Designed miniproteins, single chains. Designs and how they scored, part 86

Each design is a single chain, and the fold is of that chain. pLDDT is the mean over its residues in the fold that is shown.

## One batch from the design tools (miniprotein)

Design m3175
Fold by ESMFold2-Fast:
Structure m3175 (fold): chain A 84 residues (1-84)
Amino acid sequence: DVEKKVKKIEELLKQSEALSKKGGDYIDQGDLDKAKQLFQESLKIADEGAKLAKKYEKKDKRMKELYKQLKTIRDGSLEMLKQL
């Protein structure tokens, strides 16, 4: 069921975005250890979602856009982790 796969990947995108935002909030508070933990979790979720979106790319046109969004979150979390 392609719709279930799309919804699962959309949930992973939403989760990774929320974790990344919360990580940024903790940087603003000076809690770098908590920020690092949240960006590591965001990276893990975004990478999982990106791999799923790439795997199902030929099954539904939405997968290509989901992959791009997840890759952006993944790459952003990687850059933040290099600074922490």
Scores: mean pLDDT 89

Design m3176
Fold by ESMFold2-Fast:
Structure m3176 (fold): chain A 61 residues (1-61)
Amino acid sequence: MADDELTQKLLEALKSGAPREEIEELIKELLKETLELGGITDQEEIDSIPILAREIVDELP
């Protein structure tokens, strides 16, 4: 599915107050897809996905 589906799911989860773990997983999926679409395949960027997702979730209320 296109980025729109993952973005819609993330937005819906945020609005419904889904658990942070679910939001983190959706963010990980979005980041992974974004890197793949950008042709980024280096391990350092891939390994940073969980860290970035956690940091993004920590910024949320």
Scores: mean pLDDT 73

Design m3177
Fold by ESMFold2-Fast:
Structure m3177 (fold): chain A 93 residues (1-93)
Amino acid sequence: SEKEKKIRELIEELKAEGNLERQEELLDEIGELLGLSPKLKAYIGWLLTMGLYDEALKILLYYLKNKDEEKATKLALEIVQSFVLSEPLPKIP
C-alpha cells in the first residue's frame, strides 16, 4: 500500500537523520499518517531513540494491517522493556 511505502521511507530517513528537531518532525509525520495514539507514538519514539528501527517498522506495519492499537502498544512496550533489561527481544507477528 502507499502508506506502507511511506512508512518504510520515513523510517529509513529517521535512520540517517542526526538532527533532533527533524527526527521529531518525521515521527510526527508517521503519527499523522497512521493516526497513532499519543501512547503508541511515544513508545515508537523510544524504540527509535534506542536504534530499534526494524522493530519500530514491524510494529507500525502490524498496526497498519490489523488496526489493533492495544496489541501494537503492548508489543512496543514489551520490546522497550526487554531492551532496557538486556533480555531477548520478543518476536513481532
Scores: mean pLDDT 85

Design m3178
Fold by ESMFold2-Fast:
Structure m3178 (fold): chain A 72 residues (1-72)
Amino acid sequence: MSPSQMAAELGRALAAAKDAAEAAARVRETFQKSSTPEARALGEAAADAVAKAKDLEEAGRLGSQAISRRGA
């Protein structure tokens, strides 16, 4: 799989997933299907990054909701 295809798939996983665990598992599975050890290692790092990104997105959403309740 090309790097551009990997990036596109990562973006789709972020957009489609409903929680951090699902996004991380999806990315890991995609990279683990690759025949190269380098792609599998990248999949581990990418899954961790995706999980952190989704966690930050939820934290941001909750923060915005709290501010809105105060009439910001």
Scores: mean pLDDT 61

Design m3179
Fold by ESMFold2-Fast:
Formats: C-alpha cells, structure tokens, sequence
Structure m3179 (fold): chain A 80 residues (1-80)
C-alpha cells in the first residue's frame, strides 16, 4: 500500500527505501533514487499493460536481475 502509493505519486525516495526493505540486495544510493524517479516517470508515460513491458525499464536502475520481475509486478499493480 505505502509502496504502491509512493510509486503512483512518483516519490522515488520513499519508493526506493520501501523496495530496499523488501529486497535488501538493492543498493540504497542517490544515483538509484534518481534513476528510479526517471524510470517511474517513463513507465507512467508508456502506460504498460504487462509485466514484460515494465521489466526493460528497470535495467538502468541497478536492481539485480533476479528482483526485476517481482518489482515490475509491484509497479504495474500500482499504476493500473
């Protein structure tokens, strides 16, 4: 809920902090906050319909490949 709301509001700082609590392998850095913000804006503008359409947006964020699908599912659910 809090994570989905942060994603909907394009609050990259709160979204990354909450993602790190669920996925501790994600580096909590200023660069990753900036990259996540850019990526969330791009995803919202693209209005993806499937998880497969969200996953490629996560590549520049530094999110480990093994966590990209679960995070893409969370993002898609938040923007749907």
Amino acid sequence: SDLQEAIRNLDAVTALKLLVERFPAIPLTEENIRLLGTVLEAIKAAQPKTVEQVIPFLRPTGIPEEHRRPIAEIILEAIS
Scores: mean pLDDT 85

Design m3180
Fold by ESMFold2-Fast:
Structure m3180 (fold): chain A 58 residues (1-58)
Amino acid sequence: AEPEGIPVGVRGGKDMTPEEIAERVRENLKKIPSLTDEQIEAIAEAARASHKAVEDLL
């Protein structure tokens, strides 16, 4: 729970699967030229894992 800063992620909009979240994160982050492929993958994986964990807890 870190509300500081402007949310940059692919937050909300519609219900998506963990896989779709990861793919959308990758697509959006690929548009940012200052990010490395490694950073993009790490963020996408974290988003997928977080969504998966929340889904599993529900």
Scores: mean pLDDT 67

Design m3181
Fold by ESMFold2-Fast:
Structure m3181 (fold): chain A 63 residues (1-63)
Amino acid sequence: MSDEELREAIENAERAIEEAERNGDLVTLKVALHELEELLKQIKNPELRERAERLIKRARELL
C-alpha cells in the first residue's frame, strides 16, 4: 500500500473507533483494532506508524 492509501485507511479506522465509542459497539471496536494491527505491519512511515499505534492503544483502552 502507498503512504496515501495507508493514511486513508488509518483515518477510516479512527472514524470507526470514534463512532463505536459513541454507540458502545464493541464488535466494531474489535474489528477496527484488528485492521489497525494488520496495517501496522505494513507501515514504514514513522508518522503513520505513530498515528496507528495511538489508535490501537485507544481502542484497547475502550475494550
Scores: mean pLDDT 82

Design m3182
Fold by ESMFold2-Fast:
Structure m3182 (fold): chain A 69 residues (1-69)
Amino acid sequence: MEELYEETLRLVDEAISLAKKAGDENLLKQAEMLRKAVREAFERGDEESLRLIYEEAQKLVKEAQEKLK
């Protein structure tokens, strides 16, 4: 559980960093919402939600990378 939380949080933080670098406010907002969702899922002990958030964070990282050229 904690390892998945740490990995997911790091991925979300990467998405936030890339979104800021890309200057994309919509991606930044989505990444920040995922960061909140990660914390809430961890507090509930909801591993299934953490796995889904991990997948969504990977998609945001890819989208942000594409916008950076």
Scores: mean pLDDT 82

Design m3183
Fold by ESMFold2-Fast:
Order: sequence, then structure tokens, then C-alpha cells
Structure m3183 (fold): chain A 101 residues (1-101)
Amino acid sequence: SAEEAAEKAKKGGEELKDKKTADKKALDRALEGSSGAGVEIDNGKVTKEEAEKAKEGGEEVAKGGTAAAKSAKTIEEVNLGIAAALAGIGAEFMAELALKK
């Protein structure tokens, strides 16, 4: 569901912000949550509450991805952080569009 995907994105984004929990599993969770939320929104039946939660999840993933990219020591890790940030921004944007109808 959009709510489950949004919660997964939010948890992954929060994990990416904390140096102790910022790992590949947190990144994968953030990416899966963001992609899942975007797919549910694109499938065309989310409530305003679900779209609002998807926006919050996307925002957390974008912030977490940015933090992970800043703490990265290799170019591959920077690219993974940027990918998470872009996925979060995309999910947030789609949720905003759903809220404006």
C-alpha cells in the first residue's frame, strides 16, 4: 500500500541520516519505499492522507540520501546517495501532484 511504502521510505531516510545506521540496507529500504510510493500514486487511487504520508517519506529519503552522499568516501557511495536523494524528490513531487487535484 502507499502507506506501507511511505513508512518504509521514511524509516530508510531516517536511517541514512544517522551515521550509525547509514548502510546499504538503509539505502535499499529508502529506495524501495520511494519507488513503491511512486507506483501506488501513479496507479491512481490514494487518499489525501496516503499522499501526505508519501510526501513525508519522500522528503526523509531526499534528506537521508543527501546526508549519505556527503558522508561517502567513494564515488560509488556518492552516486548511491544521489540516487536515493533523487528518488525521494521524485516521490515527494508525485505526492504533491496527487494532493493538488
Scores: mean pLDDT 73

Design m3184
Fold by ESMFold2-Fast:
Structure m3184 (fold): chain A 97 residues (1-97)
Amino acid sequence: GLEEALRGGREALKGGLIALKGETIEAVQLGTAGALSGIGAIFEAEVLKNARDAGLSALSGGESALKAGKIGKIEEAIKLGKRGIELGRRGKELGSA
């Protein structure tokens, strides 16, 4: 459920910061911002149902960015990070009800 998704997202974020440290700072920042925004939307009780998909998509984007960074695909990591930010922003919009 949401609890496991949040835990997974936090672990992925933590791992991403460690794995990509010093390699692609921009990609790390983009991915981190996106994941945090998505997680924030999920934590807003009033919007849990509405923001669920956006939050889960942001977590998936974060995981993909971590995987791309581990492989050393900088361009792909940045692209996935931008997607994470977009999804996190959408989650916040859904949370502003």
Scores: mean pLDDT 48

Design m3185
Fold by ESMFold2-Fast:
Structure m3185 (fold): chain A 54 residues (1-54)
Amino acid sequence: KLKEEIEKLEKERKELGAQAQKAFDSGNYDEARRLNAQAAELSKKIEELKKKLE
């Protein structure tokens, strides 16, 4: 279950990164920053969950 949660969060992080890149390419830099910040928060959660898998 925990491993499945990590995989789901990693997918969401990748998706946010792709959306941020699209926003940046469209000149919507505020949206790109917001999406990158959300991806960074997911990265923190993923690392904490990975520590619990050990």
Scores: mean pLDDT 82

Design m3186
Fold by ESMFold2-Fast:
Structure m3186 (fold): chain A 77 residues (1-77)
Amino acid sequence: MDDAATAALAANQPRFAELVAHGRELGVEDLAKQQIVRAAKAVMDAAPTKSVDELTAMLNELLDQARREVEAAAKAK
């Protein structure tokens, strides 16, 4: 249940902090935070049907996409 999502999110707290710091340096901190919230929600929505390992893999993929979105937004501005 939510416990599996919580475990996956807790394991990736350092990645969240890095993405926020990266977004802040690029002047798009709010977008970085929004992307983290979207990734966390997607993991929580998937939690009832997936293992902790599957949720962790999904979260890592979503965070990689979030980083690309943050960098693309910074380059556009």
Scores: mean pLDDT 79

Design m3187
Fold by ESMFold2-Fast:
Structure m3187 (fold): chain A 97 residues (1-97)
Amino acid sequence: MFTEEQKKQLEEAFKLLDKDGDGVISREELRAFLESIGLTDARTDDLVDEIIKEADEDGDGVIDFEEFAKFMSKYLKNGNALISFGEFVRELALLIP
């Protein structure tokens, strides 16, 4: 289980992705985020698909906070949510040819 500080960092990261505040991260919100950090080529759609596939445990096509937290826990082992998320995005870009 996460510490209170880690949970707060995850909640803030989730809010940055959940731009309409509906409590889930959609494909459109992921795409907008990836475009905002410079991923604007044809691989952006493939990256969105892989993020959803990896994080969406129940197969509903959106990422809720629990799925996001579980997914991010793989990358929070080094103690920095923003750095871990940046590394995750970079690794995904390498997995999609």
Scores: mean pLDDT 67

Design m3188
Fold by ESMFold2-Fast:
Structure m3188 (fold): chain A 65 residues (1-65)
Amino acid sequence: MLSQEELDRLTREGVAAAEARGHPSLAERLREARERGDGPTVLVLLEIAREAPSERILALSRELS
């Protein structure tokens, strides 16, 4: 289980990556997952924010809507 400190750190990193890439919807999904304490979702979204091509991020945003 992720600690609160780890969850906060990972969420900040993911939000920064998503915003830097012009994907505010992904940043908001990361914040929502953190507020729920949903560590697995934060980890998945963090990887997508850092590494996924923009087309995949848009597809994920559509799925999460």
Scores: mean pLDDT 75

Design m3189
Fold by ESMFold2-Fast:
Structure m3189 (fold): chain A 80 residues (1-80)
Amino acid sequence: SSETERKIREVVFKATLELMRVMAEATDEILKLRKEAKEKKASEEEKKELEKKIEEIAEKAKEEAKKIVKKMEEEVEKIR
């Protein structure tokens, strides 16, 4: 039904906005860390720690994205 399609679109749109927010926040954090490292002329050891922090931020964003997608899929399944 058109009502079912509308509800599915709303769930997907909400999840998309949440994913965009997660990606924006992770990007901002990574850019801030890169800027701080450049400004302080980070050593090779500090650059390795920066890479680890970036990997942790990326992994956290990936896990948050998975939860958003899973919740979206569960909500869509309940509507169908």
Scores: mean pLDDT 88

Design m3190
Fold by ESMFold2-Fast:
Structure m3190 (fold): chain A 64 residues (1-64)
Amino acid sequence: MSRQEVLDRVREIGEGLLSGADDLSPEEKERELAEFLALVEERYRRDPEGTTRDVLEREESLRA
């Protein structure tokens, strides 16, 4: 799985989780999502296989 594909999946997961956060402004949600994506991107640089696995496991657990 490519780095971009991992980041795209993380973005979808993050957007889903943040959609339920009614106490956050749209600007705060965008900031939280951007910070989360940056952390995942840094982790992917250090551990691409482990990061990919964790993202896929999280996506599967959240799939309706």
Scores: mean pLDDT 76

Design m3191
Fold by ESMFold2-Fast:
Structure m3191 (fold): chain A 56 residues (1-56)
Amino acid sequence: GEVIRRNALHDLGLSEEQLEEAERLLAEGASDATIARALGISVKNARNLKRAIEML
């Protein structure tokens, strides 16, 4: 739900635009490291974001 999405974004310091970019990169088969670099976050945070997107 939207509450879970909003909380995940807040905890990671990300915007909705950054979430959409992460979703695009995942669709292209990008690695956790590539997502981390694109969003300016750690690889651990990129992996957590990937799991959050998969649960949405």
Scores: mean pLDDT 73

Design m3192
Fold by ESMFold2-Fast:
Structure m3192 (fold): chain A 55 residues (1-55)
Amino acid sequence: MSTAQDIIDTLETLAKETGDPAIAALAAELRAMQAAGEPLEVLRQRAGDFLDSHF
């Protein structure tokens, strides 16, 4: 995951593959954070923490 877009794309793909609405919701949340100008590190930490605890 090198960019915010890559993180969001990965989560959207995972949501598609698993059918998990929690992953889809996280992807939408990160898109909103990206649009708001949140640092990449914050998005990466959020996604990583969720994925580590979820999988």
Scores: mean pLDDT 77

Design m3193
Fold by ESMFold2-Fast:
Structure m3193 (fold): chain A 66 residues (1-66)
Amino acid sequence: SDEELAEQIERLFLEYHLGLISREELLARLGELVPKASRATLEEAVRLFEQGRGREAVELLLRAAR
């Protein structure tokens, strides 16, 4: 479901924020969760998160999952 996917995306962003995973590992794992997303879309989502726009990052990835 979108709610379960959002939780998994938010968990990956939290792990990245805490320094538990690298930026490259984050991009790889987001690509596994959202295989329909292009690399450019994954990069934009990470950029939004890095700017404190985490809600927009999650919403972008949920749209890309369709």
Scores: mean pLDDT 90

Design m3194
Fold by ESMFold2-Fast:
Structure m3194 (fold): chain A 66 residues (1-66)
Amino acid sequence: VKALLTAISNALAAEGLSANAAVLSDLIDKSLIPTVAAISAASAYFTANGLATSAALLNALKAALS
């Protein structure tokens, strides 16, 4: 899961969403084993900040892990 979230963070940075990528990277660095709860929190954060595409990507990841 950590490797997959790191790949998503890199993809967000590549799309010019550097602030969102930085937040996700910080969450990954503080967690050795990202959980569905951590992904849900990140998705909610992106939704609250009007970043629908980033939120949708994380929601799809959450669904795949459920």
Scores: mean pLDDT 64

Design m3195
Fold by ESMFold2-Fast:
Structure m3195 (fold): chain A 60 residues (1-60)
Amino acid sequence: MTPEEAARFVQRVAVERLGLPPDVAEEIRKETLEKGKGKDATEVSQIGAELARRRAAELA
């Protein structure tokens, strides 16, 4: 899995599992890739999962 694939996976989870709007999920994807620069796919997915949870909590 590439870092880009990991970020897209997080975007999908944000929409499908956390109920976040598609535009917010796209922002999470972009931030995940930015913060995950130079990191492997596992670290990128962990960064993205944390960002998605924080955004979901803020909107709840």
Scores: mean pLDDT 81

Design m3196
Fold by ESMFold2-Fast:
Structure m3196 (fold): chain A 76 residues (1-76)
Amino acid sequence: GDAGGAAAGAAAAIRAAEERGSVTAEQAKDYMLQAGADPEGGAARAVLGAIEREARRNGGSLTAEGMKRAAHRAGM
């Protein structure tokens, strides 16, 4: 379901940030969509909103820790 796709996408974005040092908000969103998240679903919208807020505070990018904070704020 939407929550499962959102969680899997967030995990993929965290891994990418760990390997690369950071990911952009757009890259994190792409991981969510590739994992099967519905961008109009409640769970995906919550995570995507949290990603955007975290990236905005950090100059447009998220570290692995930033991605984990965004996921926690969205209830994951």
Scores: mean pLDDT 79

Design m3197
Fold by ESMFold2-Fast:
Formats: sequence, C-alpha cells, structure tokens
Structure m3197 (fold): chain A 61 residues (1-61)
Amino acid sequence: AEEDRAKAEASTDPAVRLGYYVRALVKEGRLTPAQARALFEEAMKNKWDIAGLEAAADALV
C-alpha cells in the first residue's frame, strides 16, 4: 500500500498517479475494487488530482 502511494506521488502522468493511488486505497481496505474503478473514472473525466480523489474516497466511508 505505501509502495503504491509512493509511486503515485513520484509519477507525473495523471493516469499513472491516480491508478497507483486507488490501488493503495483498495489494499488499505478503504475502497472496494468497484468503488476504486468508479472514482478513477470520475477523477480522469473531471481532471482531479490525488487530493480530489482522496476527498471523494473519504466521503464514501
């Protein structure tokens, strides 16, 4: 989980950053795979960064 967070922060590609971040949240038990997929699609569509995606994930718990 921490390795995926570190890879998200180190990447400059928005899709790679968000992809690693949602994987970390699933591994941490914060999101189901279905929720992670939905939030990733929403984030890509609306051009959210990690902070925006995390705020949306926090609203689900």
Scores: mean pLDDT 76

Design m3198
Fold by ESMFold2-Fast:
Structure m3198 (fold): chain A 71 residues (1-71)
Amino acid sequence: MSEEVQKLADLLVKELGIPREKATELAERLIYYFGSLEELAKMTPEELTKIPGVDKELAEKIIRLVREYLK
């Protein structure tokens, strides 16, 4: 697993309470499609909803979380 996938999965578990298995799967999918945490932070919630398993509420939470982490 890449370092970026692991970091994102850990944030999803810790900050959003997503179960580890689902957080890892989601993190792998997001990094695969967007490339990095920096690129993910540049996306809109609408762009994240194109990823299977991501609704608008989750997309907004993920983007906010990643932006806060990168500060």
Scores: mean pLDDT 84

Design m3199
Fold by ESMFold2-Fast:
Structure m3199 (fold): chain A 90 residues (1-90)
Amino acid sequence: MKFKPGQGETPLQFAFRIFDKDGNGTISETELTLALSLFDKDGNGTISAAELRHVMTSLGEKLTDEEVDQLIHNMRILGMKQFGKPARLV
């Protein structure tokens, strides 16, 4: 199932709805990826730190430019690349 904004719904409102639904109070890798995709209005695959900051502000959280940049850098570096994960003996 693929998440997309509803007709007439802004990317900001849609992202807010996703995060509010989880009620987790933290941004997971999946949630951050969805938010970045929703803010790519041009389909260019490029999202600015300001767009992400707007989402965090709407969630009631306030991030500095450094914190937003850190999240973006972590997504680019660790996104689909190697990062710590539990191994199970199967």
Scores: mean pLDDT 48

Design m3200
Fold by ESMFold2-Fast:
Structure m3200 (fold): chain A 64 residues (1-64)
Amino acid sequence: APRLTAGSVEETEKVEAGDKEVEIRLLERLKEDIKRLMPQLNEEQRKVAERMLKEIERRLEELK
């Protein structure tokens, strides 16, 4: 109830536990792939990868 809380509840997303689990696993894999590539990237690509990692982590926080 975002009347005075201004927080995220995401109650409407509780349709299927399996759906969230699948998305979480895909995001975790993507995060690992990006981390693995980081040492091989140039400076510009590394900055992009860091932004992607932050976005993935934020989405994982939202999903759990």
Scores: mean pLDDT 70

Design m3201
Fold by ESMFold2-Fast:
Structure m3201 (fold): chain A 76 residues (1-76)
Amino acid sequence: EIEELVKRIEEAVKRGDSVEAFAATVGLATVIANAEDPEKAIEKLKEMAEKSTNPEVRHLLELAIKLAEGIIEVEK
């Protein structure tokens, strides 16, 4: 699911579909926040962001991480 959402972000960015890119980014943040191990999911996504060669994709993955962290902090 995480990898599928990252792929959706990459494809949306490639097509210039900003609405889909942002929607997939929010979806990714929600999936991470509700993951069985959210901290592990965040670390995996950080690794994927660092390996991304597209600056826009990297920025959206970083945004997803920050949104997920915000959701987790509010829950505590």
Scores: mean pLDDT 79

Design m3202
Fold by ESMFold2-Fast:
Structure m3202 (fold): chain A 88 residues (1-88)
Amino acid sequence: SELERRVTSLLTATGILLVAEANPYASEEERKLAGEAVVELVRETMELASEDPELLREYAELLRKLVEKNMTDEEVKEEALRILEEAL
């Protein structure tokens, strides 16, 4: 569906930003900006997926695993996980 395509695009962007957030060669400011962008994309994905409770649950679980495994900044990680928990 159109909704699934849009959510998949947001998931792809989130994955790219997770790589940027964990990049040891980037500046602290660059990593922080990437982490904040991950939080923003998580929020947008949850809002978009809220139209379909089944997709919301599926994408929230996927994003939770990606954030837990890949994010290095504990503050923005906790913020992203909180948004995911509140969306369910």
Scores: mean pLDDT 84

Design m3203
Fold by ESMFold2-Fast:
Structure m3203 (fold): chain A 58 residues (1-58)
Amino acid sequence: MSRVEQIARALVEMEARERGGLSEEELRALGKMTAQLAGVSEEVGLRAVRRAAEELGV
């Protein structure tokens, strides 16, 4: 797993566990946070977050 993918997966797993599911707005916010933490574009962060959400079934 790349660092971006690892961060995205951790954030999605934490938020989904607390909220029971994630809206598109929440996924977008997590994508932005992932981008900031990994030092990549918001598009790359959002893509990683969407992928993690699909893998986790949320």
Scores: mean pLDDT 80

Design m3204
Fold by ESMFold2-Fast:
Structure m3204 (fold): chain A 70 residues (1-70)
Amino acid sequence: LSEEEVEKLKKEAEEHLEKMREALERGDTEEAARHALEVYRIAQKLYEAGYDELADELVEEATRIMTEGL
């Protein structure tokens, strides 16, 4: 991955994390779960590219949002 592609993936993940929070505020756990899945998919791409720390941060944040919303 190029540095530009990493920044793009990070921004996409952040947008999904925000949509997860919004969905949980409305009680839409199904929509929140879909956005969580997209964050995990982005994290997988980052792991495959060697960006383990960034990928870990995204996974931890998505998991935290889901567990706090329950």
Scores: mean pLDDT 85

Design m3205
Fold by ESMFold2-Fast:
Formats: C-alpha cells, structure tokens, sequence
Structure m3205 (fold): chain A 68 residues (1-68)
C-alpha cells in the first residue's frame, strides 16, 4: 500500500479543504492497516461534512483507490 502517496494527497486536499489532523491520521492508519472499510467510512464522512470542489472530490477518489 502506498502510504506516502496518501500522505501527499491528504496534504494537497488540506490546501483546498480544512481537514482536522486527527482525521488525516485516522485515514493514514486505515490505509497502513489495509482496513478498506474504515478508510471508506472516513472518506465518506469527509465528503458528507464538507462542501468539496470537483478537484477535491478527485483527490478523495484517488485516496479511496489506494485504500481499496
């Protein structure tokens, strides 16, 4: 699993949308542990709680593909 790529994508997403540090850490941990279900829940919550641009949505989708 490409945890380094997920960290980079979360950093880029944070430039577009304010993401709590705790949430970023949880997503990274889910990817490291291969917990695709937890990663999907965290990403879904992020989308549900924020007004995301098309660019931000594409970044979330890319993270989701790596986590799956």
Amino acid sequence: RDVEKVEELLKELSKLVPIPEEVKKEIIRAVEEGDAERAERLLTRLVATNELSDEAIKIVEEIGKIAA
Scores: mean pLDDT 77

Design m3206
Fold by ESMFold2-Fast:
Structure m3206 (fold): chain A 90 residues (1-90)
Amino acid sequence: SMEELKKKIEELEKRIKELEEEFEKALKEGNKEKALELLKEMLELLKERKELLKELLKIAPSEEIPELIGRLLRVIGEILDLEKKIEELK
């Protein structure tokens, strides 16, 4: 259902935020290995969020489509940025 997809997206967004906080702590501690692991986990969650947004777009009312497309494009940008950060850290 649309509500179930929205809930899953919100849960992923919350987990990504938690990982971002852990990533900042790992950087402050100088733990590059843990920071890299956290970035890779965030990347997997962003990819899941992208797929859920694509599924939501298939069933969303026409009025919600522009906002969902905007969210999808932002997630694609975040994935590309995160892949670059992973490459630079390794």
Scores: mean pLDDT 88

Design m3207
Fold by ESMFold2-Fast:
Structure m3207 (fold): chain A 80 residues (1-80)
Amino acid sequence: SLIDELRERAEKAGTPAERQALADVITAVENALKTGNLEEAKKIFERALKQLENSGLPDEVKEELKRFIEEALKKIEEMV
């Protein structure tokens, strides 16, 4: 599942900042799935994307994590 993929990616994080960003994304995805509501899920992901954009992470890592958030949103749209 996407959560399992994110957890495996977090285990391979090269820096504490990257690992924290993965943990934040995992928490956002878990909270979005728990809501069972697409509009609430979108709000959770909007906050996660804003936090990620304001981070000092390399652009490549930001792009990778944005893709995970986009995939999570797509999966939630398919579930509701």
Scores: mean pLDDT 82

Design m3208
Fold by ESMFold2-Fast:
Structure m3208 (fold): chain A 65 residues (1-65)
Amino acid sequence: SASKFAAAALRAVGLQVEGDLESVKIEGDTIHVTVRRETPELRRRLEEIKELAKEAGYKLEVYRA
């Protein structure tokens, strides 16, 4: 679903703008995010993004800065 992908991508970009993620990159079927600082709230938000991405046929890959 394009709407589920858009929701996942917008949430990831929002976290980047807020300073929680250093980078967001989409390549093929994967959304790559680099985390600046890991918190319980960020982990929960990334899990929500992961589920939205999965419903759209995408993977979420999480890296540490």
Scores: mean pLDDT 83

Design m3209
Fold by ESMFold2-Fast:
Structure m3209 (fold): chain A 84 residues (1-84)
Amino acid sequence: MATFALFIEHKDGTVTIAFLADKTPEEIADYVAEILADPDVERVTLISDDKEFARRVAEELRRRGIPVELEEYPDHAVVTARKP
C-alpha cells in the first residue's frame, strides 16, 4: 500500500507536511493541483518509497499541465510540482 509524505512550501517560507496513504496517483494529482491553486503556495514535493507510484503521480500532474520534476534515488523518489 502506497505511503508517502507531501511537503507544501508556502511563499513565506513555512512548510506543511501531510502524510497520506491509500490514495491513487490520480487522487494525489488532484490534491496537489488543488494545493497549487492557492496563491500562497510556492511548490509541492512528494516523497514516496514506491517509485512506480511516484512516476504515475508525475505523469498525472504533467497531463494536467503542471510543471513537474521527477528525481529517482535508490530507495525513494521525489516529485516536485510548481505553478506554471
Scores: mean pLDDT 80

Design m3210
Fold by ESMFold2-Fast:
Structure m3210 (fold): chain A 90 residues (1-90)
Amino acid sequence: AQAALEAARAALAAAEPDLEAILKAREEAEKEGDEELLALIERGIREILETIAEAARAYEAGDLEAAAEKLRRAAELVRRLAREVEELRK
């Protein structure tokens, strides 16, 4: 359980550059008036934040396995959103 939580935290940390790219793309989309890209990014960020909140609740409840699974899912959502943003910028 602890090892899984540590691995999940490492995966989320490894997704930090993708998160930074998403936040920069959001700023650029606002400047350009790209409402479609903004809507995609805002929906994706909401899903990521909701998943992190679920992980925090599981951690508080002592469910380290569920917390690890939710953090891993959050990292996957960050990478998926970064890929979708990159594809729309083409």
Scores: mean pLDDT 83

Design m3211
Fold by ESMFold2-Fast:
Structure m3211 (fold): chain A 70 residues (1-70)
Amino acid sequence: GIEEAKELLDRAGVAVANGRFELARRLLEEAKRLAPDEFVREELEKMAQGAEKSGNLAVAEFFREYLRTL
């Protein structure tokens, strides 16, 4: 459900921060299967904005690239 999707999205953020982009992508795909696209889109927008505010443009671009596939 939504709670499992949120946990997967949080884990994806940690994976990206550690350079584990392939793991992050798999976690995002699993979250998309557990929650509505609108919920996943909103959470990914928050993650991208957070990365932009912290100056981590590479992390922000990873999330924005994934958002373009939704």
Scores: mean pLDDT 83

Design m3212
Fold by ESMFold2-Fast:
Structure m3212 (fold): chain A 55 residues (1-55)
Amino acid sequence: SLFDSLSPLEQKVVRLLLRYPNLSNREIAELLGVSQGTVSRHIRNAEKKLGVKLK
């Protein structure tokens, strides 16, 4: 599946957004122990790989 083309961190971000679509980048960053910039990058990369808008 296209989901399998995602990195492990991209998969975690996508799973969080599917379960909690209104999570902010700050909240996702706190949950994953990364920076907000890292979250934004992973969302952007996942959107490109999946061909869909996530946020």
Scores: mean pLDDT 84

